# Designed miniproteins, single chains, continued (2), part 45

Each design is a single chain, and the fold is of that chain. pLDDT is the mean over its residues in the fold that is shown.

## One batch from the design tools (miniprotein)

Design m5538
Fold by ESMFold2-Fast:
Structure m5538 (fold): chain A 75 residues (1-75)
Amino acid sequence: SSKEWFELLSPSKTYEEALEILRKEGVPPMVLEAVERMSKVRKELTEEDKRVIAMMVSHGRLTPEGVDELAASYG
């Protein structure tokens, strides 16, 4: 669930830390790429960013294009 992913991301303070957590948990490449694009535009990892990342990871129903659009909106 998005809540479980948010709790897992909670201790991260930077996008680099969040990406490390996601890589260790085996998140799909499309989501990792989306979060990495966000990190290039947004240098500060906010609690709102963590919620968006948790939503992207938990949404097994989103198409790769939908994940990309969410990342672009926050990038």
Scores: mean pLDDT 74

Design m5539
Fold by ESMFold2-Fast:
Structure m5539 (fold): chain A 66 residues (1-66)
Amino acid sequence: MEEARREITELLVSVGVPEEVAEEAAEAFLKGKLSREDLETFLSAADPARAREVAERIEEIRRRAE
């Protein structure tokens, strides 16, 4: 779980999300409070070109953590 949170946070930061916000988003997603669609919309505001790719990778990380 902690490893997945770290990996997701690093991906979010790589597309311009501030570290504090990225940590909150990663935890919310892993707890099921943030859907993939919500995450993709959020990422589109930071980096629309990479939003879909990053959302897919984050979902894959979650699947590996479960």
Scores: mean pLDDT 78

Design m5540
Fold by ESMFold2-Fast:
Structure m5540 (fold): chain A 98 residues (1-98)
Amino acid sequence: SEALREIARGLERAAKLLEEAAKEKDPIEREVLVAMALLMVSVELRFAEKVLPKEDAERVIPLLEKTAEAIAEALEDPSKLPEAAETARRAAEEIRRL
């Protein structure tokens, strides 16, 4: 479905921001990238809740919540940025297979 592809694309964009943040040496610039990734996943979560049929929402929402939690942890601990990026990538792949 188009909605599932849109959500997966949002997660792939979030993963890209987290990968860039992991390479960033400036703590302020890094935090901005991580915050943008968290905002993107939060927007996709809100979109999923409003647009997806119940059956798809039950599968997609937990993946988005897990990704948001991983990004929130990375915001406090930058050493977790690669793990957060990987979580976003895997979530996008799972959603693309639905």
Scores: mean pLDDT 90

Design m5541
Fold by ESMFold2-Fast:
Structure m5541 (fold): chain A 75 residues (1-75)
Amino acid sequence: SKEELLEQILEAVDNADVETLRKLLLEAKKTLSKEEFVELLEEAALHLENSDLDEETKREIGEVIQEVGLEVEAE
């Protein structure tokens, strides 16, 4: 479900697990509508902003979220 994917994505963000995050975002892109996927990206970005991760890690994870988001807009 969308909620299940979101929970897993937020956990990957908290763990700074870039590889798992990328895989989950790509699965979400395949399984969700464009609208639902955009909402999920917004939730992930907000969670990242409010996380206790250092600035460098936040930048790296933020770039992954942005890259996957830009690919959706390019369609």
Scores: mean pLDDT 80

Design m5542
Fold by ESMFold2-Fast:
Structure m5542 (fold): chain A 107 residues (1-107)
Amino acid sequence: SFLDELIEKVLEKLKEHIKEVLPEEWQESFLELVEEFLEELKKILSKVKDKKEVEELLELALEEVKRILDSVARMIKEKKWSKEEALEEFKEELELLLKRIEEKVKS
């Protein structure tokens, strides 16, 4: 489907970004959270009838997830967060982003 093709492109871009900004030993765990996020996002966006709105919301999601990953990468580099703490904070930020996008779709 159109949505499946766009989600796959977003996932590919996020996989590349994860490889650039996170240590190799952290990449798999963060990628799993991104994949879970995109599956939930797909459920929300499947309710959107306007293809242009779907594209705009996916671009927003891509930009926001990259921003969150960059923030997490900084905290890891500064040794301020453990892996477990970084994963929990990342998960919470992704859940907040899903809620924001769902609220935009309902309005």
Scores: mean pLDDT 86

Design m5543
Fold by ESMFold2-Fast:
Structure m5543 (fold): chain A 73 residues (1-73)
Amino acid sequence: TREEELRRLRERIRELREQIDEAYAKNTVVDEEMRELQIVLGSLQVVAHVMQGVATEVSEEGLEAARRVIERA
């Protein structure tokens, strides 16, 4: 269900944020890898936000907006 997908996205967003913070503190990740993680995080946040805002279903325009975030970032 949408609720289950949203729960999974939120959990993944939390994990990615933790990974970014941990990598930053350890200085084990190069700037390029950290940038890639932030791009993925941003994309997942957009998807989660759209899913939260949609009462019935995610529109094709909403999915296209998320895709554009990935393409342009």
Scores: mean pLDDT 66

Design m5544
Fold by ESMFold2-Fast:
Structure m5544 (fold): chain A 90 residues (1-90)
Amino acid sequence: SSELEKAKKEAKEKIKESKEIIEVANEVFTAPNGALPEGEVGKKLLELFEQERKDAEENGIKPPYPFGVLEIPKKEIEEAEKKLKEVEEA
């Protein structure tokens, strides 16, 4: 039972974090200079940019990073919401 409560809390926290990352990403993508804000959310967004760049380099692919980075947090929200519903129904 304590494990179920922990899983539910983790899913909710992940949804919150991913939503904040999407909000910051939208501001960065609309800014002329694309400057990242300081703080934890900006740091996580920068890490996603770097991971996508390295993955593309290793696979010989040149993806449009702005779209790739934005889609990752969206997918994380969808997966976390699905897991939260599963835990709540269990």
Scores: mean pLDDT 63

Design m5545
Fold by ESMFold2-Fast:
Structure m5545 (fold): chain A 68 residues (1-68)
Amino acid sequence: MEPLEERLRRAGLELARALAAGDREAVARYGGFLRANGADWARYVLAPLREELGAEAAQALLERGAAQ
């Protein structure tokens, strides 16, 4: 495991936490960080989020945060 990929994975989890908390500014920051590093959202955000929460909960969390 490369340090960069581990950082991106953790950033995805932090993004999930920000989405759950409704912290729009944190969502923008972590999303920007992942995008600036060319991170694939499906791989770096959804994969670890799905592993932690499950596919249904992960999708609900993303939609809930985006809708806010």
Scores: mean pLDDT 68

Design m5546
Fold by ESMFold2-Fast:
Structure m5546 (fold): chain A 112 residues (1-112)
Amino acid sequence: LDELIRQALNLAAELVQLVQQGASDEELEERLRELLAVVDSILRRADLSPEAREEISRLLDEAVMALKQRDLASATRYLGRAASLLLRALGRDAEADQFEQLFQQSVALLQS
């Protein structure tokens, strides 16, 4: 689990860097898909209440729908929200705070 959380944080940081460097939409989509897969893997291994699992799964579904519509800003917002809630539910508040910061940076840059 700790390795998946580290991988997710690294991918979130890479996403910020790619947006700052003006990476293509295709490259950003690929990085978001990789991050989504890692977050989904964390969710499947997590011991969560049914209510928390349902809310996080709903947000991940919204992220997938946004990606299909090529709405990268919305996909990033939903994925960031899902990851933050998941990490907080696991008692990983520091990592949740770090995710929130990185995703806020990515969304702001994508909307610029």
Scores: mean pLDDT 84

Design m5547
Fold by ESMFold2-Fast:
Structure m5547 (fold): chain A 85 residues (1-85)
Amino acid sequence: IDTEELTRKGKEALSKELPEEAAEEAARHLALAYEALAAGDLAAATAHYRRAVDIVLEELAKTKGEEYAARLRAEADRLLPEVVA
């Protein structure tokens, strides 16, 4: 699957919780993280994953509050080893 296709599918999933522009940007970074992981570039994969998480949490903090975003940040950080490994 190419990056454009992964971005499109990720955007559809994220658009349930985020504005379209933020969902598209976050999905693009998730797709890039996946491609970097497939290439064995763990540093790039981690960087793109963290950027996607930051975009999601920034938007959720605006709509659902900082406490909610902080809780999700902890969950995302817990899952990072499973996403990258």
Scores: mean pLDDT 73

Design m5548
Fold by ESMFold2-Fast:
Structure m5548 (fold): chain A 62 residues (1-62)
Amino acid sequence: VEAPPSDEEEEELMAFVEEAVERGWSVEELREALRERGWSDAQVEVAASIHETELELKEKLA
């Protein structure tokens, strides 16, 4: 790919996932919302992975 992913886009993706976890969204709801916003399937899968990690971290803190 000629244009490598920007750190800014990745930070926005992570912030969106954190917000979704805080709001109690499921991974499926997160995937649908990201696709609707125009994120690629590859980015959606990255977000889903982060979402699962954030949920596990939240449960560890609770």
Scores: mean pLDDT 74

Design m5549
Fold by ESMFold2-Fast:
Structure m5549 (fold): chain A 105 residues (1-105)
Amino acid sequence: DEKLRLELARYRILVEMLTRGVTDESLEKIAKETGLSLETIRELAREVGRELAAEVARIYAEVEAENPDASETELNVLTSERVGEWAKRKVEEARAKIEELEKEL
């Protein structure tokens, strides 16, 4: 059951990072809701943050490869649009997973 609680915590952190931003208060709330230690939640938040940064960098690289003649300004606009759409889909997927995991806990 710890594995399901860790998964739930990861998805809750992901939703917070992509919607409201993570705060000490939001992390403490996730710790209480999942029954995990605040230390574990902070470690997961660092991990999720690193994964999100890597995905944004990947999207930028893909946009740059698809638009070799684009200006830096145009690349930044195109990247922002794609990251925004990716984030919306990722939040929707994460919320669905949270609902599934809460039914199993």
Scores: mean pLDDT 86

Design m5550
Fold by ESMFold2-Fast:
Structure m5550 (fold): chain A 65 residues (1-65)
Amino acid sequence: DRDRRLAEEIVEEAIERVRRGEMGRAGGLQWLEDRLRAAGLPQEVIDEAVARFVEELKMHVAPAE
């Protein structure tokens, strides 16, 4: 799946940037969301990528309504 593969690459980059201290967790999440949207990925794929980022970095995010 092209879209999921691209999302995985973007998520891994975002996680690595946060782990290296280039961004805070909130900034990394914003960068991730902006990058995924700019890539034209489906919302389902974006949601999956965000969930992985949140789990990997053990961060709290507001629940979607």
Scores: mean pLDDT 77

Design m5551
Fold by ESMFold2-Fast:
Structure m5551 (fold): chain A 62 residues (1-62)
Amino acid sequence: SDQQQQSQQQLQQSQTLIDKAKEYAKQGDFKKAQSELQKLVDQGLMSQETADKLFQQLKKES
Protein backbone atom coordinates (compact mmCIF):
# COMPACT_ATOMS: atom_id res chain seq x y z
CA SER A 1 0.00 0.00 0.00
CA ASP A 2 1.17 3.51 -0.80
CA GLN A 3 2.17 5.75 2.10
CA GLN A 4 0.09 8.68 0.79
CA GLN A 5 -1.77 9.25 4.08
CA GLN A 6 -0.09 12.64 4.60
CA SER A 7 -1.56 14.05 1.36
CA GLN A 8 -4.99 12.62 2.23
CA GLN A 9 -4.74 14.04 5.78
CA GLN A 10 -3.85 17.49 4.39
CA LEU A 11 -6.89 17.45 2.07
CA GLN A 12 -9.13 16.28 4.94
CA GLN A 13 -7.81 19.00 7.27
CA SER A 14 -8.20 21.67 4.56
CA GLN A 15 -11.83 20.65 3.93
CA THR A 16 -12.61 20.59 7.67
CA LEU A 17 -11.16 24.07 8.25
CA ILE A 18 -12.89 25.50 5.16
CA ASP A 19 -16.22 23.96 6.28
CA LYS A 20 -15.78 25.47 9.75
CA ALA A 21 -14.96 28.87 8.22
CA LYS A 22 -18.13 28.69 6.07
CA GLU A 23 -20.22 27.71 9.10
CA TYR A 24 -18.88 30.60 11.21
CA ALA A 25 -19.41 33.06 8.34
CA LYS A 26 -23.05 31.91 7.98
CA GLN A 27 -23.46 32.59 11.72
CA GLY A 28 -21.96 36.08 11.24
CA ASP A 29 -18.80 35.17 13.18
CA PHE A 30 -16.26 36.50 10.69
CA LYS A 31 -13.46 36.53 13.29
CA LYS A 32 -13.80 32.76 13.75
CA ALA A 33 -14.15 32.24 9.98
CA GLN A 34 -10.91 34.18 9.35
CA SER A 35 -9.17 32.27 12.17
CA GLU A 36 -10.01 28.90 10.56
CA LEU A 37 -8.69 30.11 7.18
CA GLN A 38 -5.55 31.45 8.88
CA LYS A 39 -4.91 27.96 10.30
CA LEU A 40 -4.78 26.67 6.70
CA VAL A 41 -2.12 29.29 5.87
CA ASP A 42 -0.14 28.62 9.08
CA GLN A 43 -0.10 24.87 8.32
CA GLY A 44 1.12 25.51 4.75
CA LEU A 45 -2.09 24.06 3.26
CA MET A 46 -3.09 27.30 1.55
CA SER A 47 -1.50 30.58 0.46
CA GLN A 48 -2.42 33.82 2.26
CA GLU A 49 -3.78 35.20 -1.04
CA THR A 50 -6.10 32.21 -1.53
CA ALA A 51 -7.28 32.42 2.10
CA ASP A 52 -7.99 36.15 1.72
CA LYS A 53 -10.01 35.51 -1.47
CA LEU A 54 -12.03 32.75 0.26
CA PHE A 55 -12.68 35.05 3.23
CA GLN A 56 -13.99 37.76 0.88
CA GLN A 57 -16.26 35.19 -0.82
CA LEU A 58 -17.59 34.02 2.57
CA LYS A 59 -18.39 37.62 3.55
CA LYS A 60 -20.23 38.10 0.23
CA GLU A 61 -22.21 34.82 0.52
CA SER A 62 -23.21 35.15 4.18
Scores: mean pLDDT 77

Design m5552
Fold by ESMFold2-Fast:
Structure m5552 (fold): chain A 91 residues (1-91)
Amino acid sequence: MEKVEEAAERLAEVMAEATPGLSEEEKEKIKETVIKQAREAIEKFGLSEEQVVELLELRTEVLEAEAAGDAAAKAEATARLRALAESLGLL
């Protein structure tokens, strides 16, 4: 869980940076929501911690590429995220 929580916090930080004008309370709520969803993926969907970390890291890559304006990197990360989600039965 520690690696899952760390990856979820990283995704939440990037999500908060992508949304201008958020308060610190709103940023904390995003973090709590991402961590909750990650825990539910393990507990309700039976995903491994490694699978959840990879999903979170790929989502982070998509958002970072979008923020950088790198359309090629965004497309690649999005394709990898979709392929992983489909392989896990989430699509």
Scores: mean pLDDT 80

Design m5553
Fold by ESMFold2-Fast:
Structure m5553 (fold): chain A 88 residues (1-88)
Amino acid sequence: MVKEAFEKAVEYLEKAIEAIKKGDRDSAIQYLKEAISYLMEAIRAGGLEPARKAIEYVNKAIEAIRKGDFDTAIEYVKKALEVVKEAL
């Protein structure tokens, strides 16, 4: 169901923020990839527009982590969370 997929995406996005705050880059990227997996499931279940927007923000967050810009990464994860929570 779309709702369950978005709820799981929220869980992993929140875990990613905590990993970023701890400086754990590898865990942060893994949690963001898990969030993308659930957002792709939400697309298949009919949540196309909010899931697509959230995936764009998550990809920007991963790019920011790879550049060492953790503040920008947290900002993009928060934007993805806002989009997903509005769809719930």
Scores: mean pLDDT 85

Design m5554
Fold by ESMFold2-Fast:
Structure m5554 (fold): chain A 61 residues (1-61)
Amino acid sequence: SMTDIQIEQLKNDATQKLQTDVQQLKQQAQLNNTDPMTLTKQLFRAMADQQSEYFAKVKEI
C-alpha cells in the first residue's frame, strides 16, 4: 500500500539523519575530549529524537 511505501521512506530518512547526527557527535566528542558516558548519553538522545520525529511523521500519514 501507499502507507507502507511512505513508512519505508520515513525509516530510510530517519536512518540517514541518525547516521549524520552520530558522525557529528563523534567529531565534537573528539574535539572536546568528551568522556564516553557523556557521549553515550548524547547518542541515546539523538536516537530518541530520531524516533520521536519518525513517530510524529507516521501519525501524519
Scores: mean pLDDT 81

Design m5555
Fold by ESMFold2-Fast:
Structure m5555 (fold): chain A 74 residues (1-74)
Amino acid sequence: SYTLTASRPLTAVGDRATLTLTFTPSEDLTFPPVGTQTLGEVSGQRVRLTLREAPASVAAGEPATLVFDAEAIA
């Protein structure tokens, strides 16, 4: 399971929030470098996510926390 927390709702274009993802992986994971951008959706709103903080890797069974800067986009 995972927990995704937003610092504020992303409900209108131009809204910005910090998204914190906390999870415990079932397998060893390696993460992309800080600054990596991805497009997605949060609660039906299109967002640009920029990876703000991440470990380089995490071992299976170890808790991991990823922090993203999120911006609501058109």
Scores: mean pLDDT 82

Design m5556
Fold by ESMFold2-Fast:
Structure m5556 (fold): chain A 65 residues (1-65)
Amino acid sequence: SEAERTRKLLEAMFEALNLPTFSEAQAYIKKLEKEGVISPEQAKQMLTTLKSIRELKAQRAAAAG
């Protein structure tokens, strides 16, 4: 279902965000793409979003301390 696809995408995103480096997050997302869990288009969009979130978190941390 659409809801199940959305849930899997969100779970993948949360898991990737918990990885220590972007390279590890990229490897994880590419693995999911290869296994057919997500589409190539979803993988590309997810990686772009992850970069943006990591940059935002880094900037907010720098501003706070």
Scores: mean pLDDT 81

Design m5557
Fold by ESMFold2-Fast:
Structure m5557 (fold): chain A 82 residues (1-82)
Amino acid sequence: SGREAAEAAARAAERGAEAAEKGDVLEGSMLGGVGAVAGASASVSGSGSRELAEAGAEAGYYASKGDGEKAREGARRAREAA
C-alpha cells in the first residue's frame, strides 16, 4: 500500500542517516537514495506528500556528503511526513 511505501521511505532515510553518522558514506548515500525514490513513489500514489519526497532527498544528499547531522534532520522530517 502507499502508506507502507511512505513508511519504507522514512525507514530508508533513517538508515541512511545512521550509516552516514557511522562514516559509511557509500551505504548512507545508497539508503538515502532509496528513501528519496520511495518517498517520491509514495507521493505519486497519493499516500505520501511532497514534504516526504523532499525530506528523503535531503537526507540522501547530506548522507552522500558525509553530513550525518543534516542527514538525520532530513530523516526526522521524512518520518514526520510519513
Scores: mean pLDDT 72

Design m5558
Fold by ESMFold2-Fast:
Structure m5558 (fold): chain A 68 residues (1-68)
Amino acid sequence: VKLSPEQQAVLDNLLLQVRHLASTLPPDEAQALADDMIDRVAKVKKFSEAEVELIRQQVQAELAQAQA
């Protein structure tokens, strides 16, 4: 499964925001806000479940890296 250029741009913007959240908030709060952002974007853009899962995986990797 591959992201389209439009989905990749959305992911890039989410990763920027998630990096800021991870640097300023406790891990649980950063996770909750990241999940909310993904859910809102998925609803607005009508992404498939597989596309949302790829985005979630990248966001989770970014949060884990920032908190390691």
Scores: mean pLDDT 77

Design m5559
Fold by ESMFold2-Fast:
Structure m5559 (fold): chain A 90 residues (1-90)
Amino acid sequence: SKDELLEEIEKIALEIIEKQEKRIAEAVKAGDKEKLEKEKEAITLTNKVLTLAATASSAEREKVLERLKEASEQSVEEQIKILKEVIEEL
């Protein structure tokens, strides 16, 4: 159902955000400004995808879920790229 797809998207997006928040905490402790800015951008983009998915069609939600699963396994630079592409396609 549409609701099941949205629940799966929300779950994976929250898992991605939790990992991003942990990496932000690590970057702050290390004084790594570049890593901090990239992880902040990635969180912002993840939240934007989640917001857009709420009004997306069933077919668009299936694509979003697939792309978020891909992004969850990637570097922050690749996550940012994937998330930007998803936003442009919605």
Scores: mean pLDDT 86

Design m5560
Fold by ESMFold2-Fast:
Structure m5560 (fold): chain A 80 residues (1-80)
Amino acid sequence: MKEQLEAETEIALVEMEVALVDLAYRQGKITPEEAIAEYERALEKLREILDKSTDPEVKAQIERVIADLERRIEELRKEL
């Protein structure tokens, strides 16, 4: 339970970080290259959480967030 709560909290924090990067990019406060770098940092954090997780539901949630971030990175790279 404690480990699951910690993983869920870490996932939520990464999702918040991604949302802040999205807002900054849309407001023109950061470049596409900076946004990509922040998303790649978020991917590293998510993969670390995935490696520690044994709960299939938590793993599925992390894998979905990873897939979404990978898609966003690819879309931004196409804009470069």
Scores: mean pLDDT 81

Design m5561
Fold by ESMFold2-Fast:
Structure m5561 (fold): chain A 78 residues (1-78)
Amino acid sequence: SSKLEKTKELIKEILKEKGYATVGELTEAVARRLGISRRTARRLVLEAIAELIAKGEAELVMVTDESGREIIAVKLKK
């Protein structure tokens, strides 16, 4: 399968385990798993998120981090 398909599968795996994740967290995980640069991983993550949202499989949510800062994260729909 393509790197994009592998990226989508990995994102779904992470989101099932954690409930939600930031683009930064997903980028680091994809870069590590696929052995690619963070720059390439970020592009794949953003493309994968856009496709998952378009298919109704994921959504963007606002969550509060440990310092009380609001951050944008990704989660699976249901």
Scores: mean pLDDT 85

Design m5562
Fold by ESMFold2-Fast:
Structure m5562 (fold): chain A 86 residues (1-86)
Amino acid sequence: MKSREEIEREARGILAWSDRVLAELQANPKVDPALLAEAQALHDRIRKLVEEMKTASLEEQQKLLDEIVELSDRLNAVYRQAVAQA
């Protein structure tokens, strides 16, 4: 099982990546506004879960990390679709 420090490090890494993805999509005027809105909503959820992780128990942190990973996979799919269409 991952330590609290490992879980929090992974979650922060995903948040930093999602920040960069959103910034890249926002900088590209050819991106579909609907895909940009989806990316923004996914990024907002990831940020919220990372904040919740600060007050969570170790078991809850693992569950939150699993959800963050799923959201990051969805954001990656949106990102790939947005850049392929632009």
Scores: mean pLDDT 86

Design m5563
Fold by ESMFold2-Fast:
Order: C-alpha cells, then sequence, then structure tokens
Structure m5563 (fold): chain A 103 residues (1-103)
C-alpha cells in the first residue's frame, strides 16, 4: 500500500480502490474522477482521495434528499452503473472508510 502522502496518478489510485471494493477499474476511476474533479493522469495522495471520498459520504449520510439523489445520479453517470449500483458503491465506500477510521 502506498504511504498516505505519496503522490500517485488517479489511475494508480483507482487500481487500488478497485481492488479494495471488488469493482472494475473503470468504475473506480470514474468514481475518483467524479469525487476529486481530477483527470486520470493528475497526481494526488491517497490521503487527498480519502478526504474527497469522506466529503461525498458526508453528503450521502447527512445531506438533503435532493443532495443525495443528485450525488447518486452523478456517480451513476460518471461510472456508467445503475442508480441502484451507485447507491451500493456508496455503501461499500462507507464501510471501507469506517474500517479505516476504526482501525
Amino acid sequence: MPAPDEELTLEELADLLAEQLGVPRSVALGLLEYVTGLAPGARATRSDVLHAIGGVLATYEYGSEEERNALIDGIAEATGVSRSAARELLERLKEYLDQLRNA
């Protein structure tokens, strides 16, 4: 695993996330592009990506119904998955971050 402050390309970070979530690389990459606003070749730390995911999950858990629906729609569009699969992806991300937070 890369160090939290090690800079990787978004593609390399997507490969790691795909492995952790058990999803295709294309889904993980689309998700990371959406949550960070970065292109695949842009460089970011693992810590920066986890922070961005945390912000998205805060909107999912504590946002309005309108904000949650917009987030689910945005992820579905960015990843090419259904709205139901996008919601499942957010639940998997929540579990992953909760595991990291409580470890």
Scores: mean pLDDT 81

Design m5564
Fold by ESMFold2-Fast:
Structure m5564 (fold): chain A 108 residues (1-108)
Amino acid sequence: ELKKQLEELERLVGKMYREIQNALSRVIEAQKKGKEEMEEESKRLVEIIDRTIEKLRSSYENSEYPELKEKAVQEEAKFTMLQDAVRYLTDRKLKETKDAAEAKEAAL
């Protein structure tokens, strides 16, 4: 039954989002500790998203249900966008932190 398999896919995606949320919490906490820690946790988050994408591909790429395969591809695209957004925001925050430190030094 296609509907049951779609519900299973949605449950799996929900579990993956929970893992990503936990990784995001680690990035936020690492931000309080410093640049190196934030970079490490951000890299880990990107790697978790990459593993999520690969798991969706391996689980559903050979599905006989076109709708299930299409939904898996759509979720994969969403995770790819999230990965790009995390990288962009992390790079921007690291630059802002550096700029603030340099401005503070110049004000001395």
Scores: mean pLDDT 76

Design m5565
Fold by ESMFold2-Fast:
Structure m5565 (fold): chain A 70 residues (1-70)
Amino acid sequence: MKRIEKLEEEAKKATPEEQLILSDIIVEMRVRPDLTLEQLIELAKEWAKVLGREDLIPRIIETLKKIFEE
């Protein structure tokens, strides 16, 4: 639960394109609470590719790692 709240706060600070990817990750975390960091990173990469914004992948990964390390 705290990880989702922290990710929502990070999404508020992100660009609109990053917010789209982070919002989808938040939905997945709520529906599938047993998802690992590695699985969430994989989903983020897939969504960034669909949006044509693979340049956002390193920033999204850094955000997810920060949330999971806390």
Scores: mean pLDDT 80

Design m5566
Fold by ESMFold2-Fast:
Structure m5566 (fold): chain A 66 residues (1-66)
Amino acid sequence: SEKEKEIKELFDKALERMRETLAAHAGDPAAVERIRAGGRQLLDVFEKELSPEIAEEARKKFEEVL
């Protein structure tokens, strides 16, 4: 659906920002863990708005970044 497409695009942008933020804080393990925890919470929110098939794909992609 159009809504799922928009949510997936927002997720992809959030994932890219996550990647950039993790790279910027690579020298601070405590910050990295806080960022990863925030990312997992964000993933939970996205999964509730997506179909199970798309949610599974999104989770796998997100776990590769975290």
Scores: mean pLDDT 78

Design m5567
Fold by ESMFold2-Fast:
Structure m5567 (fold): chain A 71 residues (1-71)
Amino acid sequence: MIELSKEQIEEIARKTGVSVSTVRKVIDKMNELGIDPLAFTTQDLEKIAKETGLSVDTVLKIVLELAKILS
């Protein structure tokens, strides 16, 4: 399960140019689907994008920033 501090979520939002609520939606969906931000596929990104209403590019940016924090 992905658990981040408020400060970490705010930093991802700042770096990706999306809202904090958008970052939380992606994290919640990854946790729901059991997707690992350190070991994901293109199909995982497409599924998150479809279920959150975001573009694949937006999801990828958020997941990559998440991976940097968790690495």
Scores: mean pLDDT 84

Design m5568
Fold by ESMFold2-Fast:
Structure m5568 (fold): chain A 53 residues (1-53)
Amino acid sequence: MYSRDQIEADIQEALDLMSIAVFRLMSEEERRKSPIPSGLSEEAQKEIEKIRE
């Protein structure tokens, strides 16, 4: 048995890590053309913004 908060946190972490990994696999041009997903945590959004620099 697990709490809803734990499940939501685990799902958020997985989405954050997958999105960051996808952006790291992209070329510089693909990173610039690809929008940052709005469903990510603030930490993941900041990391992706740094990757796009």
Scores: mean pLDDT 77

Design m5569
Fold by ESMFold2-Fast:
Structure m5569 (fold): chain A 79 residues (1-79)
Amino acid sequence: SMEEEEVKRLEEELLALYRQALQATLAHDPSTPALVDRVLALARELLEKLKELGKISEEEVAAAVAHWEAVAAELLKAA
C-alpha cells in the first residue's frame, strides 16, 4: 500500500542519514550537529506516521523518541 511504501521510504531515509551522522561523528566533522538534528527530526516523523496508522502506541512513541535522543547525545559527545 502507499502507506507501507511511505513508511519504508522514511525508514530507508532514516538509516541512510544515521549512517551519514555516524561517519561525520567519527571524522569530527563540524556538520555533525546538523546531521544529528536531521536524524532526530526524521525519527520523530517516522514515529508519528506509525502512530497515525495505528501501528504503535503513544507510549511506544515516547520510548522510541527517548531512545533516539540518547543515540543523538552519544553521537554529539563522540564528535
Scores: mean pLDDT 87

Design m5570
Fold by ESMFold2-Fast:
Structure m5570 (fold): chain A 78 residues (1-78)
Amino acid sequence: VSDEERKEAQERLEEAIRLAEEAAKAASGDPGLQRRALDVKERAEELKRNVEKLSYEEVIERADDMEVGAIAILGSAR
């Protein structure tokens, strides 16, 4: 894994964490949605701690899935 790929992977995970935090704030009136948003954040933080153990492609795919999940929660929050 190159330094550039590692940096991009970390930036994508940080973005997923930020989106999940925003989703949790938006979902404050819905405990179920807020919990799902916090679960996404926790998974993204865990993946960030272990980013060097995974391939760049696996990290990017996981980060993309988490971003999509967070955006869906944001869209469901009222």
Scores: mean pLDDT 80

Design m5571
Fold by ESMFold2-Fast:
Structure m5571 (fold): chain A 59 residues (1-59)
Amino acid sequence: SLHEATERLTRETGLSFRPAHIIVGRMVRAGAPLSAVDVVARDLADREEVTIEGKVVKL
């Protein structure tokens, strides 16, 4: 679920719930799977966007 993916992103990155929820929403709109949230978490510190299965997600 979007809520569970958001909670996972907050735990992995230390982001507050609202900004994490916005990023997860961008994943959904880009067509990226929510299972890829840990890839997004890893790249957040280094990038403004990440590509997941050919889909660009803004961070």
Scores: mean pLDDT 75

Design m5572
Fold by ESMFold2-Fast:
Structure m5572 (fold): chain A 60 residues (1-60)
Amino acid sequence: SIKEKVRKAAEEVGVEVEVEGETPEEIIQQGVRAVRDKLSVEKAGEFEERARKILEEIRE
């Protein structure tokens, strides 16, 4: 599921996150905010690139 993919992407950049949104966009936004707040803007950028790939997979 998208929640599992988002959690795994966050773990790959070094943080654990919980995401509860109803839409893929909400789930990814929650992940980006958590990574930024717990780590850094740079790590949030790395997570965002991974999240874009997740969104593309869902839309394809």
Scores: mean pLDDT 76

Design m5573
Fold by ESMFold2-Fast:
Structure m5573 (fold): chain A 62 residues (1-62)
Amino acid sequence: SHMHDKLIKDLKQSGLNIKKEIDKLEKLKKQGKATQKEVLTLNLYKVVYGSTQYLIDRIEQK
C-alpha cells in the first residue's frame, strides 16, 4: 500500500543516518578513543540497524 511504501522509504533513510553514526563510532573504537558509553551506543545502533535492514529485506522479497 502507499502507506507501507512511505514507511519503507522513511526506514531506509533512518538506516542511512544510523549507519553514518555507526561508522563514526567504529572509527573511534578502532583508534582506542571510544568511551564505554560510546561502545554501548555503537552496539545499540548495530542491533537497531541490523534488525531494521532484516525486516526491510523480508518485506521487499514479498
Scores: mean pLDDT 83

